# Designed miniproteins, single chains, continued (3): the designs that were tried, part 33

Each design is a single chain, and the fold is of that chain. pLDDT is the mean over its residues in the fold that is shown.

## One batch from the design tools (miniprotein)

Design m9122
Fold by ESMFold2-Fast:
Structure m9122 (fold): chain A 74 residues (1-74)
Amino acid sequence: ELEAGLDHIAAQVGPRLAGGLANAAIELGALSPEEAEAVRRYLAERGIELLSVEEALELAAEARAAGLRLTPVD
């Protein structure tokens, strides 16, 4: 299920954004330790670059600007 969910996200936003979102989910504690390890392994197996925490947050900000917006900015 987690693997299918990640495939779905990658299909919607592309593999690099999917990797960034997965890293952000790990940082926010949205995943259990086992799920976080499974996500990292999933990204590595598919050649999706595992970003640093800082890079993942920056990529998430870019994704918001591109259309994944939570709130409008003035």
Scores: mean pLDDT 60

Design m9123
Fold by ESMFold2-Fast:
Structure m9123 (fold): chain A 79 residues (1-79)
Amino acid sequence: MKSEVEKLKEEFEKTVEEALKNTDDQKSRDTIRSAKTLLEKHIERAEKTKSDQEVKDILSNSIQSIKTVYDYAKSDAEK
């Protein structure tokens, strides 16, 4: 189901873009970018070797991982 995978890929990119847009400190931005790079490699490999369902699961988990990293960065900035 390529169209659902494409939608999740767009949501992942948007989630990363919004996290970076709302993050000014360099340490947090580097953490978000590192997470993006690692997850992008995992997604690319999954697209070549895994079923559409597994790719969707990996994308959904990747989106949540970026959100979690952003939430931690935001919490640290509010201290």
Scores: mean pLDDT 78

Design m9124
Fold by ESMFold2-Fast:
Structure m9124 (fold): chain A 63 residues (1-63)
Amino acid sequence: MKLTKEQVEFLNEAGEELGEDPSKEVDLSKIPKEIADALRGAAAGDYEARDKLGELLEEYAEI
């Protein structure tokens, strides 16, 4: 499933605000599991998960 440009922008911003619970802003059950897992890791301060989130968002973005 492809993400819209607006969804990609929102998820990138959410990943930058480490320490916040992203599930308050995003229904994680409605996005791909890989992206949801990477976003949770990024929010927890995992730099590898943050890098992975960026890669996944580029992969799932509409071209």
Scores: mean pLDDT 65

Design m9125
Fold by ESMFold2-Fast:
Structure m9125 (fold): chain A 97 residues (1-97)
Amino acid sequence: TPLQYAQDAIAQMLDIFHRLRAGEISADEAVSQIGSIVQDTLDYFQAGPAQRARVQAIFDQLSQALRAGDYAGARSYLSRLAGELMQLAMIVALEQS
């Protein structure tokens, strides 16, 4: 379902963040992996240009926080990013009902 797809994407992004915090991956690897998940999710939901621009802006802030080691900021941006993806999934789920 659209909601399950978004939940799985969010769980993967959270796992990447935890691996970064554990020193298992670099900040650049975390940014790259999260960026791929975000792009795949937007493509799956056929997100429009305004939705893509909003998500991209949040992702850019997240990327800066991750590279700076600002984990409090990164958590805030991850939460906001998750909210945007869940909202998009909910809209798609309602349209498919």
Scores: mean pLDDT 90

Design m9126
Fold by ESMFold2-Fast:
Structure m9126 (fold): chain A 62 residues (1-62)
Amino acid sequence: SELDELLRELGKLTGYTVDAVRGIIEDLASASDEGKERGLAELGKTYGERAAELARRALELV
């Protein structure tokens, strides 16, 4: 699925396992809108803008 492809690529960028990345996206999905934006900004700051872009797209699919 598109989600599985995004999680695999995000795993490569972060060094996390696909299962760990899925957990991060699920945690973000349950957060407030402000919490989601903060989490995405932190991912971009730590792992680069591409990681934030992939995480945002994954959030649209969960």
Scores: mean pLDDT 88

Design m9127
Fold by ESMFold2-Fast:
Parts: C-alpha cells; sequence; structure tokens
Structure m9127 (fold): chain A 77 residues (1-77)
C-alpha cells in the first residue's frame, strides 16, 4: 500500500502528465499557459488539503510543491 505522501506524489505526476498531453495537442500559446496555470492551482489545492488533514508534514508539502513547480516550468519550455 502507498503512504499518503506517495499517493499524493502519484496524483500530482498523473495530473502533470495529462496536462503535458493536452499541451502537445494545443497550438495557442495562451491556451497552453492557461492549462499550466489551472493545473498548478489544482495541485496547490490537493497539497493544502493533504497537509490540513494531517496526512503529510509541512516539509513534505513544501517539497512536493517545489517539485511540481519545476515540472510545470519544464512544460513552458
Amino acid sequence: ALSPVQQLERLIEESIERTAEEIAKETDPKRRELLIEMTEGVIDVAIASYKTSGLISQEQADRLRKKADERLEELRA
């Protein structure tokens, strides 16, 4: 069984992968940026929810947010 932090990390990775697939099909730069921003918002809410529920620590939340931000920034390149 996966721990809560491993479950959240997997959910974040799957969300980023889906966004990458949508961006690959999108020709409008403004639409691509909107998809990235919306995905960032969803990830932030998920991390905040897990932290507030006591399922992950603040250190784990900060690490996951940083990793997600780095991965989303790669999608802009």
Scores: mean pLDDT 86

Design m9128
Fold by ESMFold2-Fast:
Structure m9128 (fold): chain A 125 residues (1-125)
Amino acid sequence: SLDEKMDQIMGDVARGELSREELLAIYYELLEQIRKASREDLGTYLRNALTVLALLRPKASREEVRALLEELLELIRELRSRMSVDTLIQALTGLRDLAVEEGFDDLAARIDAEIEEVKQEAAEA
């Protein structure tokens, strides 16, 4: 099944033995699965994508890492209406933390502003 394949892939990721090219291939496969995921599975696939990104960070150029972070941010924005508030805040927080670790202070500040807007909208509902 797809879930069994994902568990095996994430097991390989956790062992830290994968090349940059293998991690990048897994990352883009995860982005494709995120687009197709049910509302209930979105949180798991987003966490997995963030995990792969964290492992890509020391193996990729700073410019590549920024492009990957911005690509994931855009996908999160595209799928915002399909997420629970908690899933959205968790995904944005994980992405913000990776941006901070890379020194992308401008990107981190933009994500923080988006998190606060999401929290305000949720408090008014």
Scores: mean pLDDT 85

Design m9129
Fold by ESMFold2-Fast:
Structure m9129 (fold): chain A 63 residues (1-63)
Amino acid sequence: DEKREAARKLAEEQVRGYTEGLELLGYGNPTATITIDEKGVRVEIKAGDVTVTVDASYEQIFG
């Protein structure tokens, strides 16, 4: 739906910012996985031995 599509686009923009930031900090080749479901958005970013997971509900994104 429209909310899921908007949330996906926002997550993709945030992921690009985070991966660029990690590269600037010396974490080469960060990878990201975006999962969107009924509860909201989960982003998992891996950079070397570091894993960062962010969960956001649709209420937190749009509310």
Scores: mean pLDDT 77

Design m9130
Fold by ESMFold2-Fast:
Structure m9130 (fold): chain A 90 residues (1-90)
Amino acid sequence: SPIDILEEIIKELEEFAKTLSPEQRKVAEDVIRSLKDLIRYAKTLPPELQPLWLELGLKSILDYVKRNYPDLTEVIKKVEELYKKFKEKM
């Protein structure tokens, strides 16, 4: 399911966050929290709407990081890779 794909993405991001500096890790942890919130809200939606909501939410989180933390290139690159992975598995 799209929720299972995003849960795999969260686990990969949690492992990646352990390799980051404290400053970068804080932003990665904020992204992880936002993704967990996104899953929680998606579970209240009809199954047919979950893929689109999760895709739009993940894209919004990526765009937020790019806009507010443009110098955190490692975090941005990882979130972009995970967004592409999510879309490929959908």
Scores: mean pLDDT 87

Design m9131
Fold by ESMFold2-Fast:
Structure m9131 (fold): chain A 82 residues (1-82)
Amino acid sequence: SAIHVEEYEGEGYTLYLLHNATVEQAKAFAESLGLTEITVDEDAEGDLALFRLKGSKSALISKAPAGEPKGVTLKSEFEFVP
């Protein structure tokens, strides 16, 4: 099943909000971006956030923040099929 992705740009990172996604689907998305150093937070449930550090192969998958994210700019929205 497709998941809805919102891409936000922050200071030195990209934030992806993954709606209706499992941790497995979030990992597949991170791997599709070429990320190899993936850490999953113990609280990763419900809507997920993927934090991608600029210039690295590192990503953190965590629970999405409540409400609209602050301090970031929406860059794109798309569907991802794992």
Scores: mean pLDDT 82

Design m9132
Fold by ESMFold2-Fast:
Structure m9132 (fold): chain A 68 residues (1-68)
Amino acid sequence: MLSAGEVFARFLELYATFSPEEQAAAEAEGRAIGDELVAELGESREGLRKATYLALVRMLERMEARAA
């Protein structure tokens, strides 16, 4: 399992290689994943912290699948 910092670093590396259209699509997808996780985990500070981490992990997995 990657640390939060490693997940974020890999996200930024992949995101920097994307076109503006791909970046916009990734942002929309990330917002949708974040909204789903906030609805599931709640809007508390703890829920938002967990939702943010899980959203980054799911985004990285989807971006790596698209980059392969």
Scores: mean pLDDT 71

Design m9133
Fold by ESMFold2-Fast:
Structure m9133 (fold): chain A 56 residues (1-56)
Amino acid sequence: DLAYEAGLAGGDGAGAGAAAGAESRDHKNFQGQRNATQAAADGSDAETVARAAAEG
């Protein structure tokens, strides 16, 4: 899937940030989404967003 591969190749930052934002309404995972949202707001680097989410 070319589109799937392109998303993974570094354009997925916006998608990951959007998903993290959606989870913000879930108090259970707010810590992880907070870190992911912060990384996404500072930059849409998929790797950075994923690392921030993993940290939370």
Scores: mean pLDDT 53

Design m9134
Fold by ESMFold2-Fast:
Structure m9134 (fold): chain A 60 residues (1-60)
Amino acid sequence: AKVIVTLAKGVTEEKIKAAALSPEEQAIIETLRQQGHAEVDEAVAKSLEEKGLVRILRPV
């Protein structure tokens, strides 16, 4: 399933670097910084939320 995510409040570039993201995860974060939201797979979204980088807004 897919969900809509947004960047978590107070996420810094240092936090993003420390998370050692995959290229797919880095592309999601870049999309969020440029567009404010993205549709992502729920498992990927949960992983990024666990790292404190995103908020899950709603299912798609």
Scores: mean pLDDT 79

Design m9135
Fold by ESMFold2-Fast:
Structure m9135 (fold): chain A 79 residues (1-79)
Amino acid sequence: DVGEALEEAARVIEKSREQMPVDPDIATSMALMTVSVLIQAARNAGDERTEELMRRVGDLVARGDFAAAERLLRERARE
């Protein structure tokens, strides 16, 4: 279920945001690894819409905007 996968990804991004004041490198690494796994899963499934979404989430994470990344994932999970 794509919605469940996106909610799980949002929870990982939330956890990464909580780790930012403790270890920013680990926080960013955890978030980007989750994004990478979901990009590969979407590509393997031929799900271009989810692949594009996860690329946008990755861009937000790379900019340190974990709050926007989490929000985008939760909004799309409800569709």
Scores: mean pLDDT 82

Design m9136
Fold by ESMFold2-Fast:
Structure m9136 (fold): chain A 103 residues (1-103)
Amino acid sequence: MSETLKKLGAATSSTPDATVDAANEFLNRLAAAPSREAMAAEIRREGERQGHTELGEKAAEAVLRGDLAGLAEYVAEFFRAIGLDEKTARAYGRAVATIAAAK
């Protein structure tokens, strides 16, 4: 997980380092979550923290339903909204869906 997150960060040289660091910390919290319910709670908190509560709620509900495709799309939309480029945002969306699949 940490090596993959570092590679995602390195691919976003045009994105502010603080935004990349926050995204990687968020993915680490999701990977460490003991259940889909805990992962959904982390997603809701991040959405609220960043001012995107509706996207956070949609992504959290997708986790709870096992809707991995919807989860990837909502997470990608969220990361685009906070300033990541589309390719990186989609990569983070897929990473979050992969983490959810392992729960």
Scores: mean pLDDT 78

Design m9137
Fold by ESMFold2-Fast:
Structure m9137 (fold): chain A 117 residues (1-117)
Amino acid sequence: MAEEFGESVRETLVELARDPSKVEEAKQLAQALADFAVSNPELARAVTRALGDAAIEAVKNGHYELAKAFADAIVRVARAHPEAREEALRTSDKLMELGKENPEAKEIAERVRAALA
């Protein structure tokens, strides 16, 4: 089921986002998940939500390059499947909230919004 798949993927991505030794593995997984979601519209929302939660976790842990990679994956899925756009914008809103005291979070949030405008 898409929800069970999304939660499992979310747990894995959030765990990887906390580990600085796993940045490259997390980026590769994000790209593979975005490719999969683009090919499977029924999973687009669940994957976008999982990538969004992982991007927020990466920002909270100071892993901005990884957060940008997750944001890029989110934009790619949302552009392919408009139904994922609301999840992408939800992530941008949460990053913008973090951006009140974190310029990197604000930059990432604005990039997602601009890409989906």
Scores: mean pLDDT 85

Design m9138
Fold by ESMFold2-Fast:
Structure m9138 (fold): chain A 60 residues (1-60)
Amino acid sequence: SEELERLERMERQIKEFIEIAKENLEKHKADEQKTRFYQILLDSLEAGLELLRMERERLG
């Protein structure tokens, strides 16, 4: 189904963004403002991934 394929693409993209956010968090360890920003972004992306997993379970 197109909806399932869309959710799978979104999941892949969010996982990629999580990896980028983790890399930036490590790269900017000494920058307190950037560390806070990337941590908030990472937490938001992980929450979004969980919501996508719940939606996939609902759809089968």
Scores: mean pLDDT 85

Design m9139
Fold by ESMFold2-Fast:
Structure m9139 (fold): chain A 71 residues (1-71)
Amino acid sequence: DPVVTEEAIKKIEETIKRDEKENGDKSYILSGSPEAVKKALEEIEKNPDKIVEVTDPESGGKIRLKKEDLL
């Protein structure tokens, strides 16, 4: 199901913050509207071997995700 929820967005944000604090390295860039994050997640589900990059036109935020990074 390519539809994502606000809960899924929060989970990704928490994972990024946790990895950032523990490893010091940012595996992802997550800064944008919930709509941009949702679009990135939908693209990953359709193309699991592809790196997805979405830019939020309102905030200029950038989201980069790969399916392997969500496991």
Scores: mean pLDDT 56

Design m9140
Fold by ESMFold2-Fast:
Structure m9140 (fold): chain A 95 residues (1-95)
Amino acid sequence: MEKKLEEAAVRRLEVSSKELGYDKVTLESLKEIIEREFEMLEKENASVEEIELEAERLIEDIEAAYKAGLISEAEYEELVQYIEKLVEEIKKKIA
């Protein structure tokens, strides 16, 4: 089951990257996907709990991309730090 969830995550990231005009999953496409998800949360007045749950889901999707060899370890670490930064920025606006 775990492997099927990772394959589903990778497929979602590939589709989203193509919809954004990228030919493949890249650091840049993943940053845009992350930014759009957080922009939607902000527009919908999401709770702190909803923001944290979406951040956890995004980190899991990014980890699946790393395990699939689509991004490097350095790119994975950069994306996780970027997600954590956006979570803290949104929390400051809600507080």
Scores: mean pLDDT 82

Design m9141
Fold by ESMFold2-Fast:
Structure m9141 (fold): chain A 100 residues (1-100)
Amino acid sequence: SSSEEAALEELIEILEEEMRRRYGERTAKTVRALLLHLRREHRDDPRLFARDMARLAGTYQVSEEARERMFEVLRRTWGEEFAEEMRRLMEEAQERALRR
C-alpha cells in the first residue's frame, strides 16, 4: 500500500541520516543503495524488508534516538506487536555484532 511504501522510505531515510551523521556521506550512500536493493528484492513483503531493516539497525548499533524514530514508524504502520518484534530483532542483531 502507499502508506507502507511511505513507511519503508521513512525507515530508509532514518538509517541513511544516522549513517551520514556517524560515518559520513560515502557510508550513508552505500547503506541507502543496499537498502533500496533489499526493498526491491522484498517488494511483495514489506514486513520482511522491515525485519531486515531492524537487523541492520542493530548490527550498525544505531542511536537510541534513531531507534525510537524507527519504532514510531513501525508502530503506526503495522501496530504495536510488530514494532515490539522489530525491537527484539534489533537487540538480537546488536548482541551478535558485539560478540564478534
Scores: mean pLDDT 85

Design m9142
Fold by ESMFold2-Fast:
Structure m9142 (fold): chain A 107 residues (1-107)
Amino acid sequence: SEKEEVFKQTILLLHLVATSTEILLVLRRELKEGKITEEQYKKAKELITEFSKKLADMIKNNASVEEIQKEADELLEKLKPLVTEEAYKKIQEELDWFLSLYEELKK
């Protein structure tokens, strides 16, 4: 039903905001602890912001799990040189949780 589809889309968009926020908090902590530079933080933040905008549009257009996974993989590759290995693993975990939810709710 339209009501069920709108509800699923809303849940996915809210979880995208939550996931992006958690990633930005990981980046902010790395900056505060001196583990990354202001330039690395700025570049990483821009990548997360662009990723979030693109994924929101893809969710609205009912993108496949494979298409969402590809975007997450591309984000992780771009973030790898900008963050510590510890932060990278935490970001990967946040994205994996989101992808699991997307797979469960997508129809």
Scores: mean pLDDT 88

Design m9143
Fold by ESMFold2-Fast:
Structure m9143 (fold): chain A 107 residues (1-107)
Amino acid sequence: SEEERNRRLAAERRELLKKVLGSEEAEELVEKLVEEEIAKYHPSPLEQATLRVVLLAVFSDKEYRARSGGEEISVKVENGKVEAKIPLFDDKDVEEGILRARKEIEA
C-alpha cells in the first residue's frame, strides 16, 4: 500500500539523517532537500534562503548566515542551544522547531 511505502521511505530517511548529522555530508543532503522543495513549491528567494539555513542548523553544530533582498537570516547551534534570527517567522518558534527536529532524528 501507499501508506506502507511511505512508512518505509520515512524510516530509511530517518536512518540516513542520523548518519549525516554533524558530518560534511549534511550540507549536501540539505542542498538536495532545498532543490526538491524548489521543484515542488517554487518558494521565493527569501523562503529558499530561510529553508537552507534552518535545515543546515538541524544537521550541523555551526553558525549559518544568509542574506536575501536586504534581509539577514541567521541560525546558530552550540552546546544544545539554538539562536535564530528569521525575518519570515517568530525566532522562538524556529528555535523550538530546530531543537524538536534534531531530537526526532536522534531518537
Scores: mean pLDDT 73

Design m9144
Fold by ESMFold2-Fast:
Structure m9144 (fold): chain A 84 residues (1-84)
Amino acid sequence: MEVEFLEEIAREVAADERLEPEVRELAVRGLRRIAELVREGRYEEAAELEERLLKELYEKGGEAAVKALGEAIQKAAARYEARK
């Protein structure tokens, strides 16, 4: 369910209208690429991409973008836990 969790995070970020469209698109594409790497068992490359994605989100969207990603993770976790 790791890939499904990443896809839920991407969906929550895509729905966050507080983010600039370009920042949302960057986050969604990055999260989907991480999900692809995880699906392929390429966990080290997924971790490296996650670190780069956080840096790029901070550079382009500032603290607000990183906070929005954190909120998306929290929402995705709550939805993930609601599915038994």
Scores: mean pLDDT 79

Design m9145
Fold by ESMFold2-Fast:
Structure m9145 (fold): chain A 81 residues (1-81)
Amino acid sequence: MEEVARAIARAVREALEKNGLKPEDIESVVDAKAEPVEGGARLTVTLKLKNGSEVTVEADTPASLEEAQRVADAMRAAAKG
């Protein structure tokens, strides 16, 4: 579980860097979803930045769809409370 979370966190961080964002710029997660891709799962994460804007990033991970979906569900749950 932790190893999968680290792989997903790395993929999200790389997606943020490609969009010119830093982890410190993120206030909260607004939405997250997972979809199957060849070789793993794609996470589509909508983030609220500390400046009040929203950005959507896509991160391809080698994790299974089930593992990526659990992370997406956890992110959405954390965003609500």
Scores: mean pLDDT 74

Design m9146
Fold by ESMFold2-Fast:
Structure m9146 (fold): chain A 74 residues (1-74)
Amino acid sequence: SSEIEAYERELLRLYLEALDRGASPEALAQLRALIKEAGRIVRDYEVNKKLSREEALERLREILREARRIVAEI
């Protein structure tokens, strides 16, 4: 869905911003872990049918909030 795609694009944008701003290896590793977890949520929603759309969006919002916190601290 367009909303899920928007979360995935924003997470990638935040990761690229962190790279450009010279984020620590630890911060970059945390962002990669969040991107991997987001991919798991998307798979559980779209492929595995383990999550509802609402549950997937709620979890993605939490991941995005944490990613934004990490980038804000660079």
Scores: mean pLDDT 88

Design m9147
Fold by ESMFold2-Fast:
Structure m9147 (fold): chain A 83 residues (1-83)
Amino acid sequence: MFRSIKESFKKILESSGLKKGDKVGYVPGGGLIPRAAKEAIEELGLEPVPYKTIEEAIKDLKEGKIKYILTGVGDLEKAKELV
């Protein structure tokens, strides 16, 4: 299951127009999803940027400091409400 989640994240990142060295935000935490997200970012040669909250990641995304936010479905729905 973990490998499949990580591979799914890698496919999402590859289809998002990101280039090697681009910064991708994520929210670290317990469980498989945050870990799979970090590993997918690193394996594609992107730079993982940890955030305490999704709101902090959105602020940096709006300021152009990161190129993308990789998160679980619940955090993505919250992010849509803030955009």
Scores: mean pLDDT 71

Design m9148
Fold by ESMFold2-Fast:
Structure m9148 (fold): chain A 75 residues (1-75)
Amino acid sequence: MKEDIRLRVETSAKLAKIYNVPMKVVVSTKDKELAEEIAKEEAEKYGLKEIEIYTADTAEEKRELMAEIHEHFEK
């Protein structure tokens, strides 16, 4: 749903600001445009210059991308 995408993007932006890392968002291809729009607004709000948006249409692809992002923060 639209609200879920917005919450995910907002959370990613806040974490990126706190940890001083690129903002990373994973969405389905159909939601890419909406996620890009919200991500740009949030990045501008927090002064973030690095935005990475990934598309994943299968649960497996989504899980792999999320695991990669999580591993980066645990280094």
Scores: mean pLDDT 72

Design m9149
Fold by ESMFold2-Fast:
Parts: structure tokens; C-alpha cells; sequence
Structure m9149 (fold): chain A 62 residues (1-62)
């Protein structure tokens, strides 16, 4: 839904802002969320959380 898409973007923006503020690498941000390296978050995570993490990692890698 449009609301879910907005919530994913907001959560990703918060994660990205915190990562940049603390000088976290893509690998460090991924590790904090239980991901062994760069790539999509595992589907075992809740859908909106997984999408937000993936978006934050993609934006941080740019």
C-alpha cells in the first residue's frame, strides 16, 4: 500500500541518517541487522523491516 511504501522510506531514511551520523560502512550497517555482507536482507525478517533495511543499504552504498 502507499502507506507501507511511505513507512519503508521513512524507516530507511532514519537508518541511513544514523549510519551516516556514526560513520558506519555498508558492511557495519548490514552486520547490525544480522546480514553477513552486502545484499538483500533475509526473507525471515518482517516484510517492512526487510524492505527498509535493503533500501538503507542501497542508499548508503551510493
Amino acid sequence: SDIDEAMVRIRAAVMLTMARKHGLSVEQLAEMHGIAGTGPAPESLPELRRRAINLALEELEK
Scores: mean pLDDT 72

Design m9150
Fold by ESMFold2-Fast:
Structure m9150 (fold): chain A 67 residues (1-67)
Amino acid sequence: SDEKKLEEELERLRKENPEHAEIVEELRKAGMKPSKILERLEVSRYVAEELRRIGEEIDKEIAKRKA
């Protein structure tokens, strides 16, 4: 089912990109169909990969400043 698929994707996003999971929840609340959200997530996967790299770099810099 679309809702189950969306929940699975949300679970993955919560681990990889929590901010993206929040956006998905906002879209769901706005009344966007689960199937439409899933289609958008396909495109967002590429963005998520980029953000993951950037996030890693930021975390390293923060850790360096504290250490």
Scores: mean pLDDT 73

Design m9151
Fold by ESMFold2-Fast:
Structure m9151 (fold): chain A 86 residues (1-86)
Amino acid sequence: SRASLQAQVDASLEALAKHSVALVKENPYITDPGILSLVLMGAQVLAKNGDNKTAAEVLRKLGDTEKRQGRDKDAEELYKKADELE
């Protein structure tokens, strides 16, 4: 069903988010927009599943990456979203 498919997608994004958090922590200069986009989607799935702490950590790491790339506004918005989860 659509609901079962959505649950499978959510679980896959959660696994991807946890893996990508480690990758971003190891390389804070990652600028690949595809990787950053998937990590952001994973953070949303983690928050939906009640893992607000890990979701907030993911969003803060993405904010750190945006700030290092000079995208201060995007970084501030990500930090704000992280704070709203905790």
Scores: mean pLDDT 75

Design m9152
Fold by ESMFold2-Fast:
Structure m9152 (fold): chain A 80 residues (1-80)
Amino acid sequence: SPFNVSEEIIEKAKEASREYLLSQGIEPTEEDINLGTAFLLRALNKGVISEKDLNKLGPTKAMFQGMVIDREVVELAKTL
């Protein structure tokens, strides 16, 4: 992993991303799930959220703390 995080953390972030997209009324594509996963992993790496925030509210918390989907997040999503 680019962040030296475990596969367990990546899977938790992926599930959180999927549940978030569903909560927003978005039919989750693999690309959208991976983008949200990268966003959460980046937020976790920056200390904006903690592992306990890897749930459907995690993306909202990270966005509220000023995290955005930038080029780095998009490039990370391609590696998942």
Scores: mean pLDDT 85

Design m9153
Fold by ESMFold2-Fast:
Structure m9153 (fold): chain A 93 residues (1-93)
Amino acid sequence: SLEEKIKELEEKLKKLKENNADPMEIVDVLLELALAYIEQGKFEEAKKYLDEAKEIIKKNNLKLNEEQQKKLLEVEIALGVEALRKAVEKVTA
């Protein structure tokens, strides 16, 4: 289930942070969490994890692999579309 996947990923993230794990592994889990929350329609949670991933990438000067770059772009596109949808809805209210 998607909810079980999210719970497992959040527990994995907590352990990686507690053990000062490789920033690249933390970024991967954060991007997977962001995508999973998008699939649930929970865009605020997805944005939180995306913002955290971007901060880690910047702080550690990380070079993302192609899969991570694709996930990052997919999250940004989904959040951008949702933000635009909400903006349109507010002006038509």
Scores: mean pLDDT 87

Design m9154
Fold by ESMFold2-Fast:
Structure m9154 (fold): chain A 60 residues (1-60)
Amino acid sequence: MDELVEEAARRLREAGVPEPLVRWAAREIRKAMQGKSEEEAREIAERIVEATLAVARALA
């Protein structure tokens, strides 16, 4: 797993996001990195992290 996906997963776990949701987000980020520029992949990863964090914070 590359550093971008590892960092995103770490942020989600530290925020108390359930592991299945962390795994889902990591998978989507890995898919988003395929065929994309580094900047585009980073933007998509950030959007996925933000959406996941918003849901987790509302439930926690």
Scores: mean pLDDT 77

Design m9155
Fold by ESMFold2-Fast:
Structure m9155 (fold): chain A 89 residues (1-89)
Amino acid sequence: MDEKAKALTDYMVEMAEARLEKTKEEALKSGDIEEAKRMLERTTEEMAAEARRLLKGLGASEEKAEAAVEKIRELGRRKLEETVRELEA
């Protein structure tokens, strides 16, 4: 169980990073900071919800599911800050 939950968490974090990077590229093309924030926040919450759903489906504890959600939300916050900085440059 723990090994499968860890492997899924690592996979979901990698997928979230890739999806957030793609969303950043799309957000930068918009040239609009407020739209960029909406796009990245949406992608972050979609990835967090998917990670929680899949981990609960595997029978992972709520604590482990919440830890994965927090990792994804932290990635989303960093990507949003990075994107806003690039739009302001």
Scores: mean pLDDT 85

Design m9156
Fold by ESMFold2-Fast:
Structure m9156 (fold): chain A 99 residues (1-99)
Amino acid sequence: SEIEQKAKELLFEADIEIGVAHLMIGVAEWLLKKGVPLGEGLREHIEEQIEVLEEIIKKLEELLKDPSLPESLKEKIRALIEEARRTIERARRLLEEDR
């Protein structure tokens, strides 16, 4: 199914991009815990990654509207949307903490 293939590809992309965000968040949390400012470069990369995750969420939500998509894939999509939203919230909190 074309829709199933699109869903699987987007789920794979989402997993990678969430992983990238987690690495950036880990570095940012470590720096802030040591009293070191994030710097403009890391701030810009975190902001760009938030935008990437927001676009992925939008595409995943659009796929959920397709009634032919298997329930097992819909469940995986919902789980990744929630994970991506939590990741965005955590990243935004770090940017606010850095000022």
Scores: mean pLDDT 89

